# Designed miniproteins, single chains, part 48

Each design is a single chain, and the fold is of that chain. pLDDT is the mean over its residues in the fold that is shown.

## One batch from the design tools (miniprotein)

Design m1648
Fold by ESMFold2-Fast:
Structure m1648 (fold): chain A 71 residues (1-71)
Amino acid sequence: AVAEPDAATTARNVRAVKIANEVIKLYEESKSQEEFDKKVEERIDAYEKQGNTEEAELLRKAYEAVKGALA
């Protein structure tokens, strides 16, 4: 049988999608690569200061994925 995701996996996926959408919005609002990089770094720092280390890590991964797609 195909395994269905449990509630914990669904919650993690919801957080990952939220963070990915956040990175996309930062990219759309940025006028340059430098501005995008700065906004992403500021958001990562904000998450880390709030103790949201998991969200900060997800944001780093989403940022790298977006940069890879734009290269």
Scores: mean pLDDT 76

Design m1649
Fold by ESMFold2-Fast:
Structure m1649 (fold): chain A 90 residues (1-90)
Amino acid sequence: NAEEALKLAKEAVNMYRYGGAPEEEALKLSEEAIKLALKDLELTEEVRAALAAFIEAKTAALLAQRIPLSTLQPFLALKIAEEALKKVKE
């Protein structure tokens, strides 16, 4: 699950950066990646704190650069998938 989630999350980020796919497809892949990652990832206080810090920092960066906040979801999916993969490899 975690490895598959990472593949989908990377594909969603690549669609946003390089792909000709509509934003809607990147968001759908992001949602699927999050669902798969959460099957292997327990949302502990440490994980929640790390995700909250990531969201805060990334939101501030996107606003400063005037990049749409809709791009947050693919990057959040990637972060969640990476955290799930770390847990599975332990």
Scores: mean pLDDT 73

Design m1650
Fold by ESMFold2-Fast:
Structure m1650 (fold): chain A 55 residues (1-55)
Amino acid sequence: RRRDFSHLSDEEIRAEFEALRDAVVADMRAQGAPESAIQSYEDTVAAELARVLAE
């Protein structure tokens, strides 16, 4: 679902992205994803967080 993050503080936005990243990384590892795929996902999350914080 689409979420509007504009009502959250920068710290709350970071915490939400970090929690989501950690949960997805755990699922990826459970599915046998290679570390390169996990790193690519972490890089993607960091880029999206930077975009949201720039709004």
Scores: mean pLDDT 76

Design m1651
Fold by ESMFold2-Fast:
Structure m1651 (fold): chain A 91 residues (1-91)
Amino acid sequence: DLEEIRKRLEEGLRVGRLEAQFSLLVLYQEALQNGDEETKEFLEEKLKELTGEETVEQAVEKLIQALEDAGLLGLAELVQRIINPPKPVVR
């Protein structure tokens, strides 16, 4: 059925967009960890632009919800861990 194929293709493109937003969030967290203020500000603006949200916090929440809605539960959990990392273990 062409209509079903079209819907699956549209969903696939949407998932690709979510993956791009996820990659930006990973880079954002890395910039925060490294103290790279220029990269942090650039990525904050990109996340807000792609999600249509005014704040990074809302953009992150929207991304987590969208990943869960898409059935990408593993990626949603990974995003949650990135923004709320567990207490670092010093060896």
Scores: mean pLDDT 66

Design m1652
Fold by ESMFold2-Fast:
Structure m1652 (fold): chain A 98 residues (1-98)
Amino acid sequence: SLEQVAREIAVVLDVIGLLIEADLLLEKGKYEEAAELLLEAAKLVEEAYEEGKLSKEMALKLAEMVLEKAEEVLAAKPNNEVAKKALELAKKLIEKLK
């Protein structure tokens, strides 16, 4: 129980760290680098959820945060394929989690 809570906190902090770094890159106009971090964040959420390291509720919240930032990248760079992959993965996770 405590070990599971500690594992979830560690995953959440890793994902939030990637999202903060992506925001800093977006502020600098580094859309390609930001998109790569968003895809990494989406994959980490998916992997952690499938491995039981992340609760459904937290996985949903993190996937929604990735979705919002991926949409921001695509608004500025509509042909960014990495951001499209991050968006698609985030949407699939949200649909799976309800």
Scores: mean pLDDT 90

Design m1653
Fold by ESMFold2-Fast:
Structure m1653 (fold): chain A 96 residues (1-96)
Amino acid sequence: DLEEIEKFAEEYGKKAEEELIKAGIPREEAEELSKRIKDVVFSVARTLLEEGASLEEALKSGKEVGDKMTKALAQGDRDAAVEEARKATTEALNKV
């Protein structure tokens, strides 16, 4: 199932890059930001799966944090994106 999470995160990163470019973020910056979003999506989903969540729940939580980060970055709010990543990682570890 780790392979499924890796594939999901990779596909999510490509979609995030496209959304950021559509929001007016320069391509090079969108590529770097989407890599970071991909890594957070992967880490959150992996943590939940390792803690016994279903694959569906793990992927859903990864998508939710990715969506929040992408939205914040599309609005130019990098601090909000970082906070969403931190919050999701903490919640995944605590299952809260």
Scores: mean pLDDT 82

Design m1654
Fold by ESMFold2-Fast:
Structure m1654 (fold): chain A 120 residues (1-120)
Amino acid sequence: MNEEALKLVRESGRYAREGDFKKALEKGLKAAELIKKSKDEKTLRQSVLIFVGESIVSMGEGDEKRAKATIALGYLVTGKSSRSSNSIKDAQKAIKLAEEVGAEELKKKAEEVLKELKEE
């Protein structure tokens, strides 16, 4: 398990809870690079749980748009963290959810990740 990547994921989730998706993206994408290099499936699984947890908190606070944006961020981090056909699907899900909630910066970053995944 990659403790540095998990620290970055927790910071990403905290910024998402605060509505600062620019900083959430910065921390989340750095975590994704570390997870990809280590190929640490346990860290990836824990990262998903952290984003799901923060999304549930946002939903409980009545902020459905923030909850959906947090799930989109989770899909983006998962997509960037691996080199499978599932990575492309995860990046596409991130784009759709970000577009649905009007999270333009998150959508732009998800489109950049999708392009990188297709270039190999």
Scores: mean pLDDT 81

Design m1655
Fold by ESMFold2-Fast:
Structure m1655 (fold): chain A 76 residues (1-76)
Amino acid sequence: PGITVELVSVSEPEERAGQLVTAHTYRVTNNGTEDQTVTIKYEGTTKEGIPLSLTITVTVPAGGSKDVVVPVVEPA
């Protein structure tokens, strides 16, 4: 109980500098009675094999939701 995370949309991939960048939109829902700060961690790899790590923090109001856009980077 408390926090639910759902993938709600995926954008068309865009090629940038030999990478494919896709925007993944997640809906974070707080089913609790208090505002919560939620941390979303993304791990990926560039075309050259360099690891990428992104941390996105969002505050979700009690009984509410927030949409968070996570860029996903893949080799082209």
Scores: mean pLDDT 74

Design m1656
Fold by ESMFold2-Fast:
Structure m1656 (fold): chain A 79 residues (1-79)
Amino acid sequence: MDEYVFQPVPPLSDEEKERALAGARAELEEMIARKTPLEEMELILEGYQTLARESTDPGVKALYEEIAKLAAEAIKKLE
């Protein structure tokens, strides 16, 4: 099925969140380097936005919101 696959983001301390954000940033940079279609990048953004909205843990929600911002920036770089 047409789904993106990312590793689960751990609901950990600020230091672990920094690592999760660095990993997401690296994956997005790789997708930009691969010239990933905007359509697929938009699906990734919507996925993280949905995860942020549906998350019950405040820390996990905030982390997904930050990753969604990184995905939106990646889309702008591909435009």
Scores: mean pLDDT 73

Design m1657
Fold by ESMFold2-Fast:
Structure m1657 (fold): chain A 72 residues (1-72)
Amino acid sequence: MFKSLSQEERTAAVKKGVENALAGIKKLKEEGRYDDAKKAAEQAIKELEELKKLGADEKVVEEGIKRIKEEA
C-alpha cells in the first residue's frame, strides 16, 4: 500500500489545481471575461472538494478554496 505516495500525489494535485485555477481566473479577468472567471472558480472549488474526499490534505484544500474565492 502506498499511503505516503498517495498523500503526496493528492496534495500535489491540489496545489497544481489551485495555481492553475488562479492563473486562469487572472487571465480571464484581464480579458474582461468576469463571468467566465467566476465559472472557472466554481469549477475549481468543486474539483478541490472532490480531491479532499479522495484523501488530499484538508487544510491545503481549504486554503486553496479561500485563495480561489479571493481571486474570483
Scores: mean pLDDT 78

Design m1658
Fold by ESMFold2-Fast:
Structure m1658 (fold): chain A 55 residues (1-55)
Amino acid sequence: MKFGSFTGKGKVSEEDARALQAGLQAAGKPPLTDEEIEEVKKRLEEGKSLHDFFE
């Protein structure tokens, strides 16, 4: 790749957030609520760490 247009998006799709929820369930954790999914999207858009959610 030369320089893609991914870098300037600053957004996370709803499907990406739901994929994270499925990953948590596979790890034996409870699935995220709708409000928690919104927080995940917000944190990713703000560039914050998701470690708190996955612990």
Scores: mean pLDDT 58

Design m1659
Fold by ESMFold2-Fast:
Structure m1659 (fold): chain A 88 residues (1-88)
Amino acid sequence: MLGKLTPEQKEIILKQRTKVLMTDSKLSEEDARFLAEAELELADLGGKGELEKAKELAKELLEKLPGLVEVEVKEGENGYISYNITIV
């Protein structure tokens, strides 16, 4: 998930993840798409050590999906960001 993805590759990943979230977690397409996009962005930010941006995105995710997800963002020992998203 970390790495250089083209816009087309990102869209394929997002569509696949959105379908999984709709099926397994019973989320609407809109909510599932938003969560899929946030997961992909958090993975990229985590690999880049962008702690403040990762925290801001986690806050946006909690505001958009209140009571549906739990998000943890932790600063890693080597400047990497660790994150965990749990669907409630």
Scores: mean pLDDT 76

Design m1660
Fold by ESMFold2-Fast:
Structure m1660 (fold): chain A 78 residues (1-78)
Amino acid sequence: MQEKIEELRKLADELQSTDPVSKESIQKLIEEVYRLSGGNSEEFARLVRVLANHLSPYWNDKLSEWFNESLQEIRQKA
């Protein structure tokens, strides 16, 4: 459990170090979160919540929109 949270924080920090942050980078991040969940919907929801809490200080409206769109796309495929 702890290991996955630290991996998510590392991925989030790498995203914030990317200039510019793109919708594709966010989609890739959400796909990595889904991989870490092992395809489990409850675990995916938990990890998404951790990631969102870590990224919220850095988000603008555009990045939040892309994050939510990417979540819906992955959930439809799962």
Scores: mean pLDDT 71

Design m1661
Fold by ESMFold2-Fast:
Structure m1661 (fold): chain A 97 residues (1-97)
Amino acid sequence: HMEELQAELDRIMEELGVKLTPEQRAKLLEVAERLSKTPFAKKNPSLLRQVLAGLARLASKGYELTDEDIDEIIKLVENGDYEGLFQLLRKKEAELE
């Protein structure tokens, strides 16, 4: 389970051409593990990959994921609000630009 999430995250980072610190990578793995336990991840594995890719881009631009950010992401996913989730990610990315 965890090895699969690590491999997928490493693949996403390679495809995006981004390099994360060990701390950033650990935070993304925490998000991936929590999301993988939701019904959302089981029904929509492609959306899980899109979320991880968005977070990897944010982290590579210097965004630090807080525990509050992680809880908000999980809540949106648990509610099936994928549009709100991607709007949140876009808003955070815009704040870095």
Scores: mean pLDDT 77

Design m1662
Fold by ESMFold2-Fast:
Structure m1662 (fold): chain A 86 residues (1-86)
Amino acid sequence: SELELLTRLLIVKGSLSFLKYTIRSLTERGKITDEQKQELEDGLREAERIIRQAERETDPDRQRQLLDRASHKLTQLDSRITQLMS
C-alpha cells in the first residue's frame, strides 16, 4: 500500500539521519580514524543514493526492492560501526 511504502521510506530516512549523527559524534570524540570515517561516509552516500531512487520510483514492487536494499545497506553500516567500537 502507499502508506506502507511511505512508512518504510520514513524509517530508512530516520535510520540514515541517526547513522550520520553517530558517525559525526564518533569523529568529534576521536573514536574513529580518518580512513574509517571516509569508509563510513562513502557507505552513507550509497545509502542516500538508494533512498533517493526509492523516492523517485513510481512502481511499487521496484520501490520495495530499493527500500529493501537501503535497509540492508544501513544495517551493514550499523554493524560496521559496532565492529569499529568493539
Scores: mean pLDDT 89

Design m1663
Fold by ESMFold2-Fast:
Structure m1663 (fold): chain A 101 residues (1-101)
Amino acid sequence: PLSADQLQEEIERSLLLMTDSVSKLSVDRPMPEEVAQEQVEELKKRLEENPENAESWILLGNELFRLGRYEEAAKAYEKALELDPSLRGARENLERARKLL
């Protein structure tokens, strides 16, 4: 699994991409589903410690979306938006997840 520092770097990179442009947001990256599932488990554990971290909720939603788990992804994006309603990227990804339900 990724180290905590590597996971944090990926979190920061994902957030940077989400702040550039809504139209540039993509949750589809070429990686094995096993890696995405491992990241989901790590993010869930981190959110048990810090449930008010909107960034971690967005990343959880992105990994769930990549796994095709759209209902769970939508719930994660809703949590991120409850914590920070200015996250336009999370709103767009929430709408995408809802359309696929």
Scores: mean pLDDT 72

Design m1664
Fold by ESMFold2-Fast:
Structure m1664 (fold): chain A 94 residues (1-94)
Amino acid sequence: SKELEEFLALIEKLEEELEEIKELIEKGEFSAEELKQLIEQLKGTLELARQRYEEIKPSLSGEDLKRAQEALERLEEKIEELIKLIEEKLKELE
């Protein structure tokens, strides 16, 4: 399915971007204001990924649907972990 391939490619790209952001946060490269903006951006990214999943869901079945669900769940977990890391760093900076 082209829709599945495009969705999985989107999730993979987003996961790579999250790993880069995590490394920059751990290095202390972000100000408190930038960290606050990152939380809003991460919430927006998750919302867009969920919207894309809902758009393709009716065209998917069986194994393809499961693969899309698992990819979305993995992204959601990574975003939630990153937001928690940012919130901890904000407490250190404020």
Scores: mean pLDDT 87

Design m1665
Fold by ESMFold2-Fast:
Structure m1665 (fold): chain A 83 residues (1-83)
Amino acid sequence: MVWKELEEEAQKLYEQGAGKADVQALAREAAKRLREEFKKKLSHLSEEEIEAMFRALDLLIETGDAAAAEALFEEEMARIAAR
């Protein structure tokens, strides 16, 4: 749910031409807040898995490409699981 809301906010900001710097600032703030929230709600995830989520979020905010961000997340999770 939060992931979909952030995707929509990022797309809106990008579409409105707010500028790449504004989108990147949103990504950094979202990453900080979500890290705290995920540690509470997703305590079963490892630090590596949480970092993979933040890398995907950063890509989403910078590119506006949700499919690319989801693909990156899946790739990172598969890499972690292969250990």
Scores: mean pLDDT 67

Design m1666
Fold by ESMFold2-Fast:
Structure m1666 (fold): chain A 70 residues (1-70)
Amino acid sequence: SERLEKIAKIEQEVNEFTRKLMDELLAKEGMTRKEVAESLSPKAIAIRVEVLQAALDKRDALMEELKAKE
């Protein structure tokens, strides 16, 4: 239970981080969330890849911090 709550907090933090990163990239490129989700353009693909990689890196870092405290 306690561990699941900590993992849920990590996922919430990752989701907030990726939302902010997506908003910044959308503003920089002048694209909407829908365009990035549906487009096969190089810009849309690059944004999706960057957000996915950032999410994985952030999750890994937070999970390692959790392990170190246990």
Scores: mean pLDDT 82

Design m1667
Fold by ESMFold2-Fast:
Structure m1667 (fold): chain A 81 residues (1-81)
Amino acid sequence: SLDELKAELDRLTAEAKARIERASPEEARRILDETAARMKALFDSVAASLSAEELQEAEQHQMGLLMELLDVIERIEAAAR
């Protein structure tokens, strides 16, 4: 379901955040790329079960989560200077 997809995206984001907070700036960028790829794989696995509107909502949710991770990375990079 859409709610299950969103919950799993939230879980992947929380896991990525915990890893990023303990990582170097370079490793944090790799974790972001890995997380984005995992999110895409998750979308691809459920795409046939969702409507176009549900996919759009999930994609907007994913974009917000990826921007949240990017903000954390930018804060870490700023603190390292």
Scores: mean pLDDT 84

Design m1668
Fold by ESMFold2-Fast:
Structure m1668 (fold): chain A 86 residues (1-86)
Amino acid sequence: EAQQRLEEVQRLQEQMDQQMQKVYEDLKDKVGEELAEKYAQGIKLIKTPQIYQILKAILPEQAEKLTKEGKELIEEAKKEAEELLK
């Protein structure tokens, strides 16, 4: 069962990656490639632990590390976007 859940997690992550790719392609024309990529990667890192937790395929400590990394990327991208909007 645990192994089957890990396989589902990988499939869900691949589907997520495709969705984030569309976000990246839309944003890169508006804010540039660097910010678009940071947004997509940050969101992906935050959502990855949520997928794992739904399937009970990840330990809390590992989920926390991924969430922290994703938040840092999004916060950096937001700061640059706020300066752009200013």
Scores: mean pLDDT 70

Design m1669
Fold by ESMFold2-Fast:
Structure m1669 (fold): chain A 78 residues (1-78)
Amino acid sequence: SLEEKARGAALIFLTEYVRHGKIDEETVRAAAEAIARELGLSPEAAEEIARAMAEHAKQNEVTFPNLYETALAALEAL
């Protein structure tokens, strides 16, 4: 489901954020690659979702609920 993909994307992004300690192009790329691989999305769709979460996270607390809502909105816009 779309909700399951959003949960997966949020968890992947949170994992890469914790691993890298910051939101930069390396973290976004790593998250996008993992999202494409794990969720079966195109590289382009995965990058859009990862970038949407990164932009939200720069202005908001990096929490699972915040990332989940952002990922869900990005997936619905595809």
Scores: mean pLDDT 85

Design m1670
Fold by ESMFold2-Fast:
Structure m1670 (fold): chain A 79 residues (1-79)
Amino acid sequence: MTIEELVEQLRRALAARDAATLTVLLGELLKALQENPEEVKDKEATIALLREARDLLAEAGDERGVALAEENIKILESL
């Protein structure tokens, strides 16, 4: 799955407020960012999306999801 496809799925999961799916997708995005960081087309838009996902996961009490969102944000900010 490409970073673009993962970002689209993250948008859908956010719209559905599906914390469990967000956490899974954030794990897959982290792997994709570590392997193919050059595939990131819009860093700022992706960071904004990840901040929304982090906030929803924090509200849901998903500590693992929050940590995954924060690590994804950190990698993107370093690019």
Scores: mean pLDDT 86

Design m1671
Fold by ESMFold2-Fast:
Structure m1671 (fold): chain A 94 residues (1-94)
Amino acid sequence: ASEEEIERDVLRALVEIVHALVKMDIDRGNIDAAASALPLIYRLGVEAIKRGDKEAVELALETLREIYNAADKAGKTDVAEQARKAIEELEKLA
């Protein structure tokens, strides 16, 4: 495998792991813990776009939307706004 293939597989694994952790935090009602992953998910999404990894981009966007929806329902307006901006910026880059 090339270094690029290894890096792609690592990126996908990281997005999948972060998504799983975010879902666990949301399911437990720990919205602040889920929100702490926002900067990492955004960076992983940007890297996925640069690499043309559409599947990783879709999962990063899905993860951001899950944080947005959970924060919005919980009345955490600051977190919801941060997630919304991250989604908008990532969609513009895609």
Scores: mean pLDDT 86

Design m1672
Fold by ESMFold2-Fast:
Structure m1672 (fold): chain A 81 residues (1-81)
Amino acid sequence: SNLEKAEEVAKETVELAEKAGENDLAKKLRALFEILKKNLSPEKLLEVLEEIKEIVKKGLENNDISGAELEVQKLAKEALE
């Protein structure tokens, strides 16, 4: 289901941050994903979480965690509007 896929993407995204030593980012992502899960349909949740995962991957690759956090927050805000 889209919900099961969304939960897997969320888990993978948090694990990427944790493995990189970005524990504060991982904590913020967990909190955000709980908010998104409560407010978005499973289909939209999956789409948004896949985009967040790509933002986090690029932030980790570029060593730009602050930029990734801002982009994730902007995307989440737009998805909740």
Scores: mean pLDDT 89

Design m1673
Fold by ESMFold2-Fast:
Structure m1673 (fold): chain A 83 residues (1-83)
Amino acid sequence: MPVVELDVSGLDGEEAVARVEEVVREVAEEHGVGTPVELIVYAEDELEGKKLRVLLRLVVAVDPETGKAVILSREELERREEP
């Protein structure tokens, strides 16, 4: 299964989703539609003056019939909140 590391720090929620979809489509073009891809997604954000850092593991594939990215699994590997 291909593994791709992705940093979405500084992106808003819509931008982060668009970036993930872009990477999934790029991998589908290289490895074939319907091939599961492991994404390691790193995000930094600021909420209420605290720094939030999150590391997510997503397994995604592009549906060969619809061409849409489908999330097969989601796992939070790390979450840190700093003052």
Scores: mean pLDDT 73

Design m1674
Fold by ESMFold2-Fast:
Structure m1674 (fold): chain A 97 residues (1-97)
Amino acid sequence: SEEERARLELEELEALGRMALVTQDRLDELERVERAAREIAERTGGDLDAALAAGIAGALGNEKLLEQTLEAAARLSERSLRAAREAAEFGRRLREE
């Protein structure tokens, strides 16, 4: 189904982004994104992987990863797209600190 494909895509995008932050030794930023993503997902009712992937993409400044994450989140649910957008903004602000 479309939702199953979107979910698997979000899990893959989250894993790719996480690997990038870990490889760059940015574990403190990853921890901050994880905490924010969990709060955002709980509050919005959106998908946690969507929030995690988007937050990580925002922190990385990876526009392609972010675009792919937002497209997959939109296919999953409106709440997941909302969670992803909020998490991406959090990640962007972390990058600008």
Scores: mean pLDDT 90

Design m1675
Fold by ESMFold2-Fast:
Structure m1675 (fold): chain A 86 residues (1-86)
Amino acid sequence: MAEEKIKKALEYAAKGDALIERAVAAGKLTEEEAKEITELGVKALEALAEAYELLGDKELAEAARAAAKAVPALVQKALENLAAVR
């Protein structure tokens, strides 16, 4: 059970990393790409939190859940800052 959750977290993280590499190579990030990266990051951290809960590590599970909830706000702040300089 926990192993499957970890596998899902790694799958989401790998997809997000591929999008980030593309954005870095292109020298730009679209709003659609930022949204997809955000969604993948949240899913990865939520799956990781579930894995930690199943393994009995409540502290790491809470940390992962808090990180997942913070991702959308952090990405939106980054997009606002990028828009403000243009």
Scores: mean pLDDT 76

Design m1676
Fold by ESMFold2-Fast:
Structure m1676 (fold): chain A 95 residues (1-95)
Amino acid sequence: MEKAKELKEKGEEADKKGDYLSAARYYSKSFQLSGDFEAAKKSMEAMIKDSLEKGDYEGAILAAAVGISVSESRGEEKLKEEFRKILEEVVKRLE
């Protein structure tokens, strides 16, 4: 039995090391066990970083769009604007 808090901490360590794929996976699993939206947010941010590092702009756009939608549903205006800026940067790289 893995504890959600321990998974979130492992995600933070992976993110600090630039291992965004592992960070996203740990944060996602933490969210599935706890319902902690901050873990879900960090998972989305890590997925965007991983996609951008690999040149998967379509994946980064999708992750940013999900982040915008979730942020809007929760009234998190600052987080919504952060994801909008990421979306704009990724779209510019496709054109």
Scores: mean pLDDT 77

Design m1677
Fold by ESMFold2-Fast:
Formats: structure tokens, sequence, C-alpha cells
Structure m1677 (fold): chain A 112 residues (1-112)
């Protein structure tokens, strides 16, 4: 169901935030707040969508969340602290940009 896909996306986002916070607490805190706000807006729009559209949107959110989680894991595995922080910031920015695009798609679908 789209609820299960959305829960998996949330779990992946939370793990991504945890890993980024371990590398760079300031980036992790800022990113955690931004991702929470975006995911909250996404939830509001999902309730207005057809099951098919909600499933597509939830799948897109999960795909971005999983990509960010993989990037965060690579950052955490990097033995160079400066490079690890650069990779963590890139992972955070990538997820926020991805979630913003998914929120925009969900809004457009809800407005139609």
Amino acid sequence: SYQQLFQKALDAIRETVRLITEIDPEVGERFGRESDELFGRLLDYLSLLSPQDATRVATDALNFANAALEAARRAKADPDPERARELARAAAEGLVDGLRSVVAEAKKLADS
C-alpha cells in the first residue's frame, strides 16, 4: 500500500538524518528540520490524492530517501573527515531537493 511505501520512506529519511548528524551535527539538525517540514507537507497532499497517484508519489519519495541513505552511508564510511562532511552535505541537499520536487508534484496532482 502507499502507506507502507511512505513509512519506508520516513524510516529511510530518519536513518539518513541520524547518519548525517553523526558526521556534522549542524547540517544534521538543519536537514532534519527541512526534511520534517517537507515530509509533513507531502503527507497533507497525499490525503487528497487518488490511491494510484498517492502510490506514485510515495514511491518517488522512497526512491529519493533510499538514494540519500546510500549517499549518507558512503559519507559515514569515508575515512577523511573533511570529505565525509562534504559528502554528508551533498546527501542532505540531494534529499531536500528530491523531496521538494515530490511535494511540488503532489501539490499539482491535488490541485487538479
Scores: mean pLDDT 88

Design m1678
Fold by ESMFold2-Fast:
Structure m1678 (fold): chain A 87 residues (1-87)
Amino acid sequence: SGPLTPEELEERIEKLYEEAVKFIEENRSKMSEEEQKEYEELLKELEELEKQLEEGPSEEIREQIEIVKVRIVALALRLKGRLEKEK
């Protein structure tokens, strides 16, 4: 099992991101004000980067989009862990 191709990695990140967004949206009422602000800032950053990518394809912008999506996945995992502990 070699490393994923860039296309396969992008597809997997996209799927994890979609699942993370769904989890966050389903649990928005249980999010702290701090978690809600972090999520809103990440969504704004993602929207801005996606607009830049539409204006001109760039590997650097695509990599930054992947990083923001991973940060949203990390937020969802932190939120899930907190909610499972009933804190």
Scores: mean pLDDT 83

Design m1679
Fold by ESMFold2-Fast:
Structure m1679 (fold): chain A 94 residues (1-94)
Amino acid sequence: AEEVLKKLEEMIEFVEKAKEEGKIPENVADLILGGLEQAKRLVEEGRYEEALRTLEGLIDLLDTLAERYPESKEVLEELRKKLEEIKEKVEEIL
């Protein structure tokens, strides 16, 4: 769980930086951050099945956002790859 929490924190920092640099719209960043914070809380509580479902929902959200915000597609695709890695780590715990 410690490695998953560290990766979630790194991803939160990455999204906040992308928001500050204007690489993703503020409303898009806030949606992603909300989901990441929820996943982090679920992992801290040992609720790994719910954390996995939250991460799967975030991946689906990123795919939808990449279609709607083509200017942010590169950043959103990078976030998607990071989420897939975190998802794999959660699956290893289950």
Scores: mean pLDDT 85

Design m1680
Fold by ESMFold2-Fast:
Structure m1680 (fold): chain A 80 residues (1-80)
Amino acid sequence: SLIEEIERLGREYEETGDLEARIKGTYLAAKAAALESGTDAQIQAAIAKADEAIARSPDEEHREELAAGKEALEEVLAER
């Protein structure tokens, strides 16, 4: 699940000090909170966090994953 992935990334950050893991963890935590609460404002906040994480991530694979997550959040917002 998304929560389990966040926990994994948090552990990787604690063990390695990996900045990418921290950035991705922050984005996924915001996404999980938005999906759990279901409010438009929180979904928009998660989209903004995804943009920030994409801009800061040096890894192309991580950027593509974050972009896909952003598109999914935008679709949820559009369906309301």
Scores: mean pLDDT 74

Design m1681
Fold by ESMFold2-Fast:
Structure m1681 (fold): chain A 88 residues (1-88)
Amino acid sequence: SPEELVKELEKLVEEAKNSTDPQKARELINKAVVVAMQFVVETELTDEQRKKLVEAFSKLDEAYKNNDIEGAIKALEEIVKIFREVVK
């Protein structure tokens, strides 16, 4: 369900944020991206929600291209906030 996907995403983001191993953080970020994409596929979104998500995913893509773990986590936290508003 969308609510379960949000909980899984929140857990993965928290684990990535608390990881001291950059490789493990990257693996958790990659898993978080898959869960976030699954939420987008399974959930009806308003045009405003889609616009916010496009901006957040663009930040995530830039962080990924720059090997910026902190930036990727920040972008995923923004995506989680948007998803939380969707499932309320």
Scores: mean pLDDT 86

